Designed miniproteins, single chains. Designs and how they scored, part 57

Each design is a single chain, and the fold is of that chain. pLDDT is the mean over its residues in the fold that is shown.

## One batch from the design tools (miniprotein)

Design m1953
Fold by ESMFold2-Fast:
Structure m1953 (fold): chain A 105 residues (1-105)
Amino acid sequence: MGRIPMTLEQQVAASRVLQEMIAEHGLPRTKEELLEQFEAAMERAKTLEEIEAVGFAFAQLLVVLRQRGLLSEEEVKELMEEMEKKLRERGVPEEVIEQMREIVE
């Protein structure tokens, strides 16, 4: 296990997003459910800080789902690529996207 490339503030914000999504929708069990929850969280996010928090939360969630055997490494890679595209479209800097990628890899 490598170092988690997140600040304490990013960790707290991501944990809040993750807790809220799980409380409202439950833990996603499929690629489709994860994408639906990601898109809903992204639509709800109003600021760049909130969008970045969604990205970090879902990057961590991909690791958990892979560890639980609910997603394959191939599905995680495909989901990360789709999430990265949507995050770029919302103005997330490439450096921050690279931090999220490091969490998943």
Scores: mean pLDDT 80

Design m1954
Fold by ESMFold2-Fast:
Structure m1954 (fold): chain A 88 residues (1-88)
Amino acid sequence: DPIEELRKLMEEKGYSEELIDEAIRLVKEDPRFYPLFKRALEIGASEETLREIIGALRDNPDGAIRFTAVALIIAGEELERELEKRRK
């Protein structure tokens, strides 16, 4: 079950229970966001980044705008991690 897999991954990474519960609710409402959340977890996104993703999903009524906003947040996080990796 993708929802159970997502919850387990978030619990293992130490995210707060409230944040896990909110992310799971949003993915249940629109399963298209499952791969975006999974990608954010794979890159090790902070709680702050996940809260930004959740806010973008909650506050944007248009699905296309919502998808684009989340994708940009994840891309920004990936870029910052690549920059840190290259500094070594």
Scores: mean pLDDT 73

Design m1955
Fold by ESMFold2-Fast:
Structure m1955 (fold): chain A 98 residues (1-98)
Amino acid sequence: SEERAEYIAAAGVPVALLIRRGMSAEEAVRVVFEDEEKAIELVVEEARRREKAPEEELEELERLLREAIEKVKADPEMQKRLREQAEALEEKYREALE
């Protein structure tokens, strides 16, 4: 269960980024699952711009995110938990903006 929690947390990074940019929880999760390469690219570019992370760290981040997304996509229970976390995050952002 610890390893599953880590995969959900990693897959949650692009989901959270998309929700912060104005997507609904449902749409953010859908984008991450259906267009994972684009979701990964958004996280890597954010890390490059904010952190000025070395290219080696960015390559490892890309690999970790891809593995996490694929693991979550293969497990319906992890998908459910990711959606629940996304919905909670959307609600929190909606309350903060109101």
Scores: mean pLDDT 83

Design m1956
Fold by ESMFold2-Fast:
Structure m1956 (fold): chain A 86 residues (1-86)
Amino acid sequence: SHMEKQKRLETAKLLYAAEKLAEIIGDPEVRELVEQAAKAFDEGNWDEAYELARKAVEKGLEILKKSELTDEQKRVVDAIMKELEK
């Protein structure tokens, strides 16, 4: 259905953002959440994938608030945040 396609798209966008944040941060817990979200997405469990990706993004953003970022890392974070606003 159209709603299922929309849910899959929203989940894919959030998962992509979570994966990029995990790459920047290097935190094991954020990476584990992203791996679990990706597995759920591949299995068609989009609601579970969305929830896990959301937790990864929230955890990642809390870590970033306490971290000094390079200019390149700031640009990547800004691009992710801008994409999530769409």
Scores: mean pLDDT 80

Design m1957
Fold by ESMFold2-Fast:
Structure m1957 (fold): chain A 68 residues (1-68)
Amino acid sequence: MTPEEIAKLLEEAAKKSKNPDAQVELYGIAGAVKSAKTPEVAKEALRQAAKDSPNPEAQKILEEIASL
């Protein structure tokens, strides 16, 4: 999975979310992931974002995508 594909999954999850805080967080992380040089760097960014996330919905989505 490429960084662009990971970012697309985050954007799709954000669109489906009914939580505005989760939506904003997921879109922000998708933008950061697009700048990653490798899929491994992108997934590590997702794991770190999940760890730091104050939003349980966003945290769960980030962990699920990072494990793909």
Scores: mean pLDDT 82

Design m1958
Fold by ESMFold2-Fast:
Structure m1958 (fold): chain A 85 residues (1-85)
Amino acid sequence: SLEEKIKRLKERYDVTLALMGRRLKALSEKYSKEEVEKIFDKLREQLILTLKNEAKRYGLPDDEMEKLINELKERFDKLKEEYLS
């Protein structure tokens, strides 16, 4: 079902974001804030592109894809504030 496909995408990104939070904290102890932010921004763009491609493959409606992308962007922004502030 569409709901199952959306749930699967969200679960995968939940795990990825949790691992990213831990890595950002570890990286911030070894690298400058600017360097870590550049790494983070590249990963953010890469994951958004992957989500768009998977949403297309799953046949998600454009509005549902947009919602998922916006949720992912908000979660990235919160993660950045939590670990890089």
Scores: mean pLDDT 80

Design m1959
Fold by ESMFold2-Fast:
Order: structure tokens, then sequence, then C-alpha cells
Structure m1959 (fold): chain A 86 residues (1-86)
């Protein structure tokens, strides 16, 4: 979908500009984003306020890149459906 393609482009741009990293494929880009989202969710459930703050910072970086929670949920669903179809 256009929403998934837009999210891939925005995340790829963020990785290049902030981390100097270019994923080799759109599939790798989506997989990295799903892993990052999982890490953010885990950090936000931590009893440690500093760990919660790290999760909030990563979430803010995604928001700055134009990636919303709705975009992240769509990516997770898309990746899950592709894994189940394989």
Amino acid sequence: SEEIERTIERFRRMLKEKYGYEPESDEETLWQLVLLYGAIQTQKKSPNPETIALGDELEAELEEAGITEEDLDLVVKYVQEKVEAA
C-alpha cells in the first residue's frame, strides 16, 4: 500500500541521516522497523524511568521522521500477514 511504501521511505531516510545505515531491501527495512517498535514497547513497560525515557526518545525520533503509531501498527500487521503467507 502507499502507506507502507511511505513508511519504508521515511524510515530508510531516518536510518541514513541519523545512523549512516542503508538497508539492502524493503523487507530488511520493514523487519528493522518491527524490531525497533518491539524494543520501544518493551522499554516503555520497564520499571526503570531511564529505560522508559529511552523508549520515549526512540518513539520521538520515529515521529520526527513522520512515522506514527498508526503507521507502525500497519507495518506490524503487514509483516505478520507476509510471514503467515510464507
Scores: mean pLDDT 82

Design m1960
Fold by ESMFold2-Fast:
Structure m1960 (fold): chain A 91 residues (1-91)
Amino acid sequence: NDKKQLAAYLLKLFGFKPSDIEIDEEETKKVIKELQEKAGLKVDGVLKPEELEDPEKRVKLVKEIAEFFGLKDVIIDGVLDDKIIEALKKY
């Protein structure tokens, strides 16, 4: 499940411990590449802190993450809000 893999990856980046999720690096890389392409970022399969610190790139990336998880009614301001984090925890 691509959503489960990306959710685990992002929760880990945010300092949360996914209790029963083994991260498949190949599946995670595939999903990250798709999000990078949609957000207009370099497609290398790796999320870098520098890319997340750029406000314009963060807004684009957060929008693609929200759309990937089916969250159409979220504020896109370059910050992953509680609504997105709660959606990630469900996977």
Scores: mean pLDDT 68

Design m1961
Fold by ESMFold2-Fast:
Structure m1961 (fold): chain A 80 residues (1-80)
Amino acid sequence: TMAEVERLLEEMRRLVREAERNSDNIDFLNEILDRLVALSDEIRRLMEAAGLPGRVRAEYEAEAGVYIIHVSVLILEAKK
């Protein structure tokens, strides 16, 4: 389960790099954003099933016709 989470996190990092490389291509960014959201949901589901504390989120904002993508991943966020 942790290995699956790590694999999906690596995929998210690759998509973020692709988004940075293509930040002026709005149609491509929309496709990447949808995929990032789907991956974050999958990671969350796996973490819940494994009882792992933490969170993952993917979000975006539009500024002057350009998308700004933010991806935040935090595992072991919860304090005992």
Scores: mean pLDDT 64

Design m1962
Fold by ESMFold2-Fast:
Order: C-alpha cells, then sequence, then structure tokens
Structure m1962 (fold): chain A 99 residues (1-99)
C-alpha cells in the first residue's frame, strides 16, 4: 500500500534527523564541558571574569581560523555567571539522554 511506503520514508527521515541531532548534542556537551572546566580552573564566576577568560579563548580560535568556535564562545560571553554555563550543559545532557 502507498500508505505503508510513505510511513516508512517518514520514519527513515525522522531517524536520520534524530541521529544528526544526537551527534550535534554530543559535540555541544563536550564543548560546554571543556569550557566549564577552563572557567572553573581559572576561578571565573561572574560576567566580567567569564568574559576575560572567553576573550582569551576567542583570540586563540581567531588565530586558528575556527569561525565556528569564535561564534560559540562569543555567545557564551553574554552569560551572567558560571551557573548559566552549568545550566546549558545540564540542559544539553538532558536532551541527549532523552534520545
Amino acid sequence: SSAARRAAEEARKRLEEQKARQRQLKVETEFLGYILDILEERGAKDKEQIQEVLNELIDIAKRSKDETAVKKLQELSKLENIGEVRKLLAEAQAELAAG
């Protein structure tokens, strides 16, 4: 039946999209975890301290010509405190665990 064929195509497309999202979430959790570790090692807690550390990492990323890392770090530099970084990591980990 044509209905079974359409259902199979939709299921395959959804599985491919789910796999792509899972890969993206893994990359994001690893990136956020790495940044959080650096911030904690530097004792960065407030916006000014976070911005100082992240600006150093942005300069490294710019020298490495990693435009994706530059944009991600610039987005994180808008956060008010280290607790917001932990919240983003927890939310990404929760979405990854939910499948």
Scores: mean pLDDT 83

Design m1963
Fold by ESMFold2-Fast:
Structure m1963 (fold): chain A 82 residues (1-82)
Amino acid sequence: VEELVDRIAEELGLTEEERKQIKAQVKNLLKIAPNPSEESVRRIVRLLAEAIRAQKAGNFDEARRLSMEAFKIAIEEALKEK
C-alpha cells in the first residue's frame, strides 16, 4: 500500500510535504480496509491531493467535500471485504 501511494504521488507531481500528508491520511483511512484495490487507492490519493490544493486556494468547503469523498471510498472498500 505504501509503495502504491508513493508511485501515485510521483505520477501526480506532489511535493514531499503533500506526499507525507496524503500517505498518513491514506494509512488512517485504510485501517478498516487492509486489502484495497489499486483503483480505489488511486481515487483516494487524487481526492486528497485536490483537497490539499483547494485548502491552499482558500476553498475550505471544497477541501472538506473532497476529503469526505475520499472517506466514502475507504468505507466502500471496507464493505467489499467478506
Scores: mean pLDDT 76

Design m1964
Fold by ESMFold2-Fast:
Structure m1964 (fold): chain A 60 residues (1-60)
Amino acid sequence: MKVTVTITKGYAVNLDTGKIYKPGETVEGELVKEDDEYLVLKLSDGNLVLVGKSCCEVTK
């Protein structure tokens, strides 16, 4: 499922590059994993981004 995540507090991290996404930034990707605390998005380049569910808003 393709989603857009807006970081509202804290940060998200690109697990492959170490890039940090800060509040006000958006990440678009495919939702590949979700648990009670975290989302994992797969970007178009295949990289994975980890974001806390309490740290973001999810939009389709």
Scores: mean pLDDT 81

Design m1965
Fold by ESMFold2-Fast:
Structure m1965 (fold): chain A 97 residues (1-97)
Amino acid sequence: MEEALRRAREELERRIGELTDEQRASSVAGVKENAERVKKDEEYRKLVEERAEAGDPYALAVLAAARGWSREEIRAEARRRGLSDAEIDYIIALVEA
């Protein structure tokens, strides 16, 4: 794994338990807006797909929302990419809100 991506994952795991309802609401709004962009913009969709494949949990949340993935599909796709349980829970929280 790239060192920058590994550090981002470690930081995300620490922050997940500290997010306020307001911070969660802001992140959810961003996911919904970016999911709509994925449907309209082919170049942006490709960028999000590439970032999600590289293990970016936010990009995977955007892709999951755009594709209408179930909770089970989100868990499977995230685990296939080597994401932690904390990162998976973060993705599900962003998509299901």
Scores: mean pLDDT 72

Design m1966
Fold by ESMFold2-Fast:
Structure m1966 (fold): chain A 84 residues (1-84)
Amino acid sequence: SLKEEVQALVDQALPLLSPADAARIQKLMAEFQASTDPQEQIALLGEMIRLIGQASAENPERRAELESIGLKLGEIRGQLVASL
């Protein structure tokens, strides 16, 4: 499912993030999993992508991996927007 695909990408990102950023992403992911509203799902996914993008910019050692994850999440978000 789309929620399973997003969860798998988030799980890949978590060990690359600071504890504070990881905790924030986990909270957003829990809200995303519970949501049945496509507009809310798009907003939550957008916020997760933004946080991963910030972490990528601030951490050169993990940039390529975080950018790859963010790009894949962005593709899924684009599919959600297109399905509205």
Scores: mean pLDDT 89

Design m1967
Fold by ESMFold2-Fast:
Structure m1967 (fold): chain A 61 residues (1-61)
Amino acid sequence: GLEEALRAAGLDEASARAVREGVAAGPEAGQHALTRAVVLQGLDAESAQRLGAAMRAAGGG
């Protein structure tokens, strides 16, 4: 789920909160939050892909 993906990505509490709020606000806001997390936290492509998939699953159902 989303929480497992956030923990696996190693995001700090503030970044994890921003991603959760982005998912709740909708797909565009979720994508923006993911992009910020990738840039600011230095997530690798694999971690970004896994987090993005979890965010889509959480926002879509």
Scores: mean pLDDT 76

Design m1968
Fold by ESMFold2-Fast:
Structure m1968 (fold): chain A 82 residues (1-82)
Amino acid sequence: MEEEAKIYEGLAKSEEDNAKRLQAEMDRLNRLAEVYAEIDPEKAEEYRRQAEVAGQQLENSIADAKRYKEKADKLKKEIEAS
């Protein structure tokens, strides 16, 4: 059980790192969309669509990280209660 908790902690950390990367990418794409909004509206819309895709992936990584952390915490609580 303790080894399983460590595996889920590792998976949660991996998804947290992925979420940070996706957040940075989304922020970058949103800044590009703002810059191009007045210069090239079509290019700005492309960046907004890319940011939306990155945002969807970010939400999935956040959800996965939370789920893995909850599994790790539950396993740790069961070990503590035993």
Scores: mean pLDDT 84

Design m1969
Fold by ESMFold2-Fast:
Structure m1969 (fold): chain A 83 residues (1-83)
Amino acid sequence: SARVQALLEEAQKAKKEAEKLGLEDIAKVLEKIEKDLKANPDASDFDLDIYAGVLALAKAVANLIKEREKRRREKEEEERRKR
């Protein structure tokens, strides 16, 4: 279904982002979701809602880490400009 395909693409994208950020455990969870979606292309809406929820949480965690890293780099840049 179109929803399964969309969740697959989102899971693959989120997995690459998690790997880039060093979030290996989150990347493994996203890999399992990808495998489950590939094995069950006719998964129920209830199952798809669960996968979508886990995916949304993984993305939220990645965004929080990116925001923290951005603030850290901005502080380092400001300290360098004061030299």
Scores: mean pLDDT 80

Design m1970
Fold by ESMFold2-Fast:
Structure m1970 (fold): chain A 89 residues (1-89)
Amino acid sequence: SHMMQQQKQQLAQQALQQIDDLKKEVIERYDLSEQARKTLDQVVENTKKQIQEILKNSPTVEEAQKQLQREIDLTEGILDLVAGVEKTL
């Protein structure tokens, strides 16, 4: 339905914004170089593709919301891990 599609799109936009905010926070926290930022960009692009797949494949708004939150949580952990490694090298 139109309402369901609109809700899914809104959830996706919120998820994308949260991922961009997490990237910005991690860059500031670790004071990352230009090369390290490019590595984070690759992680973010992969996450954005997963967000699109979740929207395409999730049968309900509730399922989409749960999967999007898991993807956000996973990405936060990966961004922190990658940034920590890049900062020490």
Scores: mean pLDDT 83

Design m1971
Fold by ESMFold2-Fast:
Structure m1971 (fold): chain A 70 residues (1-70)
Amino acid sequence: GLDAAEIAEKALQALKAGEEAAAASALHDMSRLPGSEFDERAIENVREALKLAKAPAARLAAEKALQQGE
């Protein structure tokens, strides 16, 4: 399976491609992981995703993932 940083990177790639729904799905998967699996790289990738996300669903998923990791 993908680690938290890899899932967050996948979400960033989706956002850069304008694929907001795919990004929301990846970020939602992150929000279901234990907080102990969020390293600094995963947290920074989620923060970057929150800056790039435009659709409400993607932004909400990023906020939930960040809350889970912090």
Scores: mean pLDDT 81

Design m1972
Fold by ESMFold2-Fast:
Structure m1972 (fold): chain A 92 residues (1-92)
Amino acid sequence: ELEKAFNAAKALYEATRKELVDAGLPEDVADYIASKAAKTFLDKFINEGKPLEEAIDAAVETLRNELVKAGVPESVADRIAEKAREAALKAY
């Protein structure tokens, strides 16, 4: 159902934003990165019809890439990405 997809996207956004703000990133940067990951999930799942796991993997990869570009160390980016994945799967 679309509701479950939006619940997963919201969980991805909220978990990502919280971790980034807690890590000291500016709120506008955290919002941008979190929104981009959530939009990637919805695009893959709704628009491209990808399986849930594949859509979440694409969103998590987008998140990791944006975090590395923002200067977040890869090990920290990996940890945040896994928390975002877990939140999305649990909310679906």
Scores: mean pLDDT 84

Design m1973
Fold by ESMFold2-Fast:
Structure m1973 (fold): chain A 60 residues (1-60)
Amino acid sequence: SDYKKKLEEERKKLTEELKEKSKEFTQHLRAGDTAAAQESLDEGLEISKRLLALDKEIAK
């Protein structure tokens, strides 16, 4: 369905955003910027929660 296709497109977008946050986290951690690393981690966790909710919706 078009609805499921839109959910799958959003999933791909969120997956790419999460990948970028993981990259930012690693970069900040390697630079010794623990505050910036924590911010990237927190943002990544929020994206992960959205992905989990989206995956549950797609599975219906």
Scores: mean pLDDT 86

Design m1974
Fold by ESMFold2-Fast:
Structure m1974 (fold): chain A 97 residues (1-97)
Amino acid sequence: EAEKYLELGKKYLEEGDFEKAEEHLKKAIAILQNKDIYDVRLAKVYLELGKLYFEQGKFEEARKAYELALNLYKYYNDEEGIKEVEKELKKLDEAVP
């Protein structure tokens, strides 16, 4: 269920439908946050939400979402996730001098 909303959110982001992308990513967050144990999929959702806010020019919201994703990936010791978030944060820093 959460994976379905994450994949739909990614698809709508790629299609430029930012409203539907945000709706589906937030549904994925709501499902994952209702679990007793944190889930690395929550990091993936925050990464995509950060990309969404970046595309909309919402740079402060993008940074906060990326920082949440980074903290979760570090908690799970997911080196590839950490690298991907750091890459997106570097793009954000280059966009906001």
Scores: mean pLDDT 83

Design m1975
Fold by ESMFold2-Fast:
Structure m1975 (fold): chain A 62 residues (1-62)
Amino acid sequence: SMKQQIVENGLKGLEEDPSRATAGAVAAELAKAGIISEEEARALADGGPETALRRLREILEA
């Protein structure tokens, strides 16, 4: 699905560039797509790349 592709692309991007900027960009794209809330996206951006990676893996395994 398109939502699954967004999560997979975000995960790959974070694995290749585990930066706070990439985590924020990925979180914003997930919220825009309706995969997570705006509040959760802010929490992921604040938590940084490790927090975002863990959450994206959880979403893909659900």
Scores: mean pLDDT 83

Design m1976
Fold by ESMFold2-Fast:
Structure m1976 (fold): chain A 68 residues (1-68)
Amino acid sequence: MTLEEIKENIKKQKVDPLSLEPITDDSLVTNSGEVFNKEALEEYLKDTKKDPVTGKEIKEYRKASEIL
């Protein structure tokens, strides 16, 4: 996924699918382009590396503020 595709996904995705909380600058974006609440994603990644929305492996993640 390109940087522009990630920015588009952040704008389209209004809530974290794990916690249903609003997306903020502290939210984390994965290599699949899905955006998650920082605490929710960190807890989720303790048990599995698979994206809960796409089923793809989460190889890396970055803060949304580093992309926006």
Scores: mean pLDDT 70

Design m1977
Fold by ESMFold2-Fast:
Structure m1977 (fold): chain A 90 residues (1-90)
Amino acid sequence: MSDLRRLAEWFSERYGIPVDEVIRLLKELLFASSNGDEEKLEEVKKRMLELGFPQEDIDALVKILKEEKEPLATLLRLVNQGKSLVEYVS
């Protein structure tokens, strides 16, 4: 909960999206990714794009969620180090 909120606060500040909405989106992405629910994953990606997340950041985030064993920990490390998600997945 605490780590997810911190990550959500970072995205909220950067993209101007309410923290509670970002928390909801991140939870849905994590759930869909862990269950291989590609339909739900595409639905959440579309909603993120409509809310103002850059396409490149969405694609990088989804790749991390699919490929990393501990995606939340990886995302927090990258954010805390000021590293680009796009550069990490390139």
Scores: mean pLDDT 80

Design m1978
Fold by ESMFold2-Fast:
Parts: sequence; C-alpha cells; structure tokens
Structure m1978 (fold): chain A 81 residues (1-81)
Amino acid sequence: SPPTLLTLSEEIQKLMSKVGITETVLTPLELSEAIGKYVEKNKLFDEKDPGIVHLDDELKKIVGKEKLSVSELLEKIFEKV
C-alpha cells in the first residue's frame, strides 16, 4: 500500500513553521516528530510525567485544552489536518 500522506490545514502549517517546516504535506511520523520538537522547544512537557503536555496559547487555539496526554495531543492535531 502507498504511504499515508497528510495534507496540512493552514492552522497546522502555521504551527509547523514554528519548528522550521514549510512543507504542506507530511507523513504521520514527520508530523508527530514535528509536534514533539515544538513541545520540547517551548518546554511544554510536565516535569514529573513526560506523557503529559501543558498547552501554550498557540496549541490551545487548535486543541481547546489546557493539558492532555501526548497521544491525545497527536490525535487532536491529526483531526485538524
């Protein structure tokens, strides 16, 4: 089967630009890695539980949550592509 490709919405493209990604189409793995880099760059991981992310204002605009698991964050971002 051909690899799954995600065509990014404008809001996700703007988020990706924050980690130096200018492409409009990404694989799920590339998008997941880019979100991880965004979270690390902005120091959004919970100090005691690395499975938990505290959302900044940019992610809150996309997801509408204060905090959630890394897996739930990726699921919500994938809903917005």
Scores: mean pLDDT 85

Design m1979
Fold by ESMFold2-Fast:
Structure m1979 (fold): chain A 60 residues (1-60)
Amino acid sequence: AMTDEQQAALLFRFLSTQPSFDRAEAVAFGRAMGFSDAAIEAAIARYEAEHPDRPVRRAP
């Protein structure tokens, strides 16, 4: 099994290859990979911090 840190790093790399995605898609990708909610949230937070020009769309 992977640590939450390893899961977050892998999901972050995957999200960085996507041309666009919303928050629900990012969560769905992480869950499909068997990643923890903590890892998914960490990956999204890192993506938002490193790509401020490409914000993740939030559900209303």
Scores: mean pLDDT 76

Design m1980
Fold by ESMFold2-Fast:
Structure m1980 (fold): chain A 56 residues (1-56)
Amino acid sequence: DSIVDMVRAAINSLPDRFSQQRQQMMRDVDRYRDDPTRITGQIIRAIGIQIDYDFS
């Protein structure tokens, strides 16, 4: 599923300082891969972490 692949790529692009969040989000993606709404939420979460990194 292209959405799942995109989410995995986004999560794996997070810096090492977010390794724990990365692991948790990857587990959530694996668990919810059949639920597009939850998968979309993981993309938004990954973007939010990147924004926080840039602003902090």
Scores: mean pLDDT 66

Design m1981
Fold by ESMFold2-Fast:
Structure m1981 (fold): chain A 79 residues (1-79)
Amino acid sequence: PETTYTVLDVSPATLEELQREGLLTGPVEYLDEDRIQILIEHSPDRPTRAFIGGREVGVADISHEELVRRIQEAEERTR
């Protein structure tokens, strides 16, 4: 199994919802952007990690698949 990366482009409203739910703890300065790129790392041997603007952010203790699904669902609701 290989380490893979999922790239998701989200609105500030989506990022705010994820932070409010405690799924991600991102940098506040990115809330003023029209689109925010989230890089999610999936490794079979390590906990899920996420990055915004090249900075590692906090991730709740959830699976990579669940995190990606929840982000996609939040983005669909926001748009």
Scores: mean pLDDT 74

Design m1982
Fold by ESMFold2-Fast:
Order: structure tokens, then sequence, then C-alpha cells
Structure m1982 (fold): chain A 102 residues (1-102)
């Protein structure tokens, strides 16, 4: 269900920002991308983008940044919604900028 997918994204978001292990944080970001890639619901895709934005704001770790960019690319590939496309593109470009500064 949409509600279960959103709840899972929220749980993964907290893991991605709070875990002391960068590999665990990166895995959580990738799982958000997998949920997004399997969803056709704009509410799930919007929640995934919100989560990925928070993850990008919370880290300087290269592996986590790369995972968040990959996940945002999966959101981009899952949607035809213009607003979500623009948000995903913005997030990808910002993530790339953060990687270049690392």
Amino acid sequence: SVEEEIKKIEELEERAVSSTDPKVRAEAAREIGEIASKSTDDRVLEKALEALERILNSTTDRVVLEAAIEAAMKVLNATTNKELILRAIGLILRGIGLLLDT
C-alpha cells in the first residue's frame, strides 16, 4: 500500500541520516530508490525525493552521496510528473555538486 511504502521510506530516511556506518546509510538510500522504482504513486515518489534531499543535506560521505544520486535517478525514471521530474533533476545536480566538493 502507499501508506506502507511511505512508512518504509521514513524508516529508511532515519537510518540513512542517523547510522554511524556509511555503508548502512548508503544501503538505506538505495532501498528508497528501489521503492521509488517500483511505485507508480506520486505520493511515494514525492516522499522519496523529500527523504533523499534530507540525506544529501546530512552527509559529506562520498558513498552515501553516490547512493542518494542513484536513488534520485530511479525516481526520475519512475515518473512522468513534470514537478517530480524537475525536483529529481535538481536533487541529482545538487548531489553531483556535493561530490565535486568532496
Scores: mean pLDDT 88

Design m1983
Fold by ESMFold2-Fast:
Structure m1983 (fold): chain A 94 residues (1-94)
Amino acid sequence: DLAAKLAALEAAVARFRAELQRERDDFVRRRGLDPEEQAVLDLQVEAGVAHFAYQRAVELGLPQALIDQLRAEYQRLTAEAEAALRALRARRAA
């Protein structure tokens, strides 16, 4: 049933996002990340959530069109996060 699979995906993504957000908040506090570092980390969190959604959609056997859409979003967010990290490192003369 597609509706049941979509509900399962939404529930799994919501739970994963909550867990990742708690880890993100702890990491920021422990490391004393500045606002620029936090912005990059937030993009990495979004990319991670999108990757999880894509993987879970494949596992649940969702329609190929939806899997392709989730894969494209995951790839876009990953590229954005990687570009932001590279830009931050370049500014910091790393």
Scores: mean pLDDT 89

Design m1984
Fold by ESMFold2-Fast:
Structure m1984 (fold): chain A 65 residues (1-65)
Amino acid sequence: MAFREASAVMLALNYGFRGVEEGKPEEGKEEAIAAALSLGLDEEEARRLAEMGVRAAEEIKESAE
């Protein structure tokens, strides 16, 4: 369902952003993956969404320079 995927993306962005904000992008990625898996996504999708979330957060931080 598209709503579940959107929710997983929002969680991935939230955890990814938090991790980058705290200087812990790998921790944020790990938490995002766990959250997506809890929503019923497979590991590949969870990893991809977590990577996107962390990357987006990193780019936002870099743009603030």
Scores: mean pLDDT 73

Design m1985
Fold by ESMFold2-Fast:
Structure m1985 (fold): chain A 75 residues (1-75)
Amino acid sequence: LADAVATQVKNLLLDNGVSSAVANSAALAVKNAVLAHLATSDAAAALAALSLTLADLGVPAAVTAKALTLLSNSL
């Protein structure tokens, strides 16, 4: 699950013009967020952590919203 969701978010970011370096960092953050959710059962915390990480990496708000929707639907 975590690897599949991370791969889908990475592809979504690349398709929206995000650099491969940022997309790779974001994919790792998604994997960590999914693993944290599996350990704690706190989807809201996982989504909030991903949102902050993507904003910190400079991902545009519209692309971040798409990534958060994809993650939410996978949890």
Scores: mean pLDDT 76

Design m1986
Fold by ESMFold2-Fast:
Structure m1986 (fold): chain A 55 residues (1-55)
Amino acid sequence: VELTEKQIEGGIAAAKWMREGGMTEAQAVELLVREGGMSEEEARAALKAGLERGG
């Protein structure tokens, strides 16, 4: 999935909230879908990119 810089930034923020706030992966994906207007596939890809880039 091709992600925009904005979507990647959202994924990085969600990854940080997982590490610092105890948010689950499922909750982070749901947040990105709801607040970011992403599909579940895009949200999962954005979160993965955020986790890989060190958040």
Scores: mean pLDDT 77

Design m1987
Fold by ESMFold2-Fast:
Structure m1987 (fold): chain A 68 residues (1-68)
Amino acid sequence: SLREEVIEEVRRFVEENKDLSDEQWKLAFLRFASRLIDRASEEYGLSFDEVQLLLHEAAAEAKRLRDA
């Protein structure tokens, strides 16, 4: 499912970006989120609300993994 793919991508993103400062990580995540929004809307046809929910879930998981 798209949700499972996104969670795996978030896991890879956090692992690849572990050594970044807070500011660098924030900018990297904004770029990641932008690509996720485009993919979810254009490739999977998600509505605005569905994309926002997916982005919220991705951000929450990224924070959880980075804080671990």
Scores: mean pLDDT 83

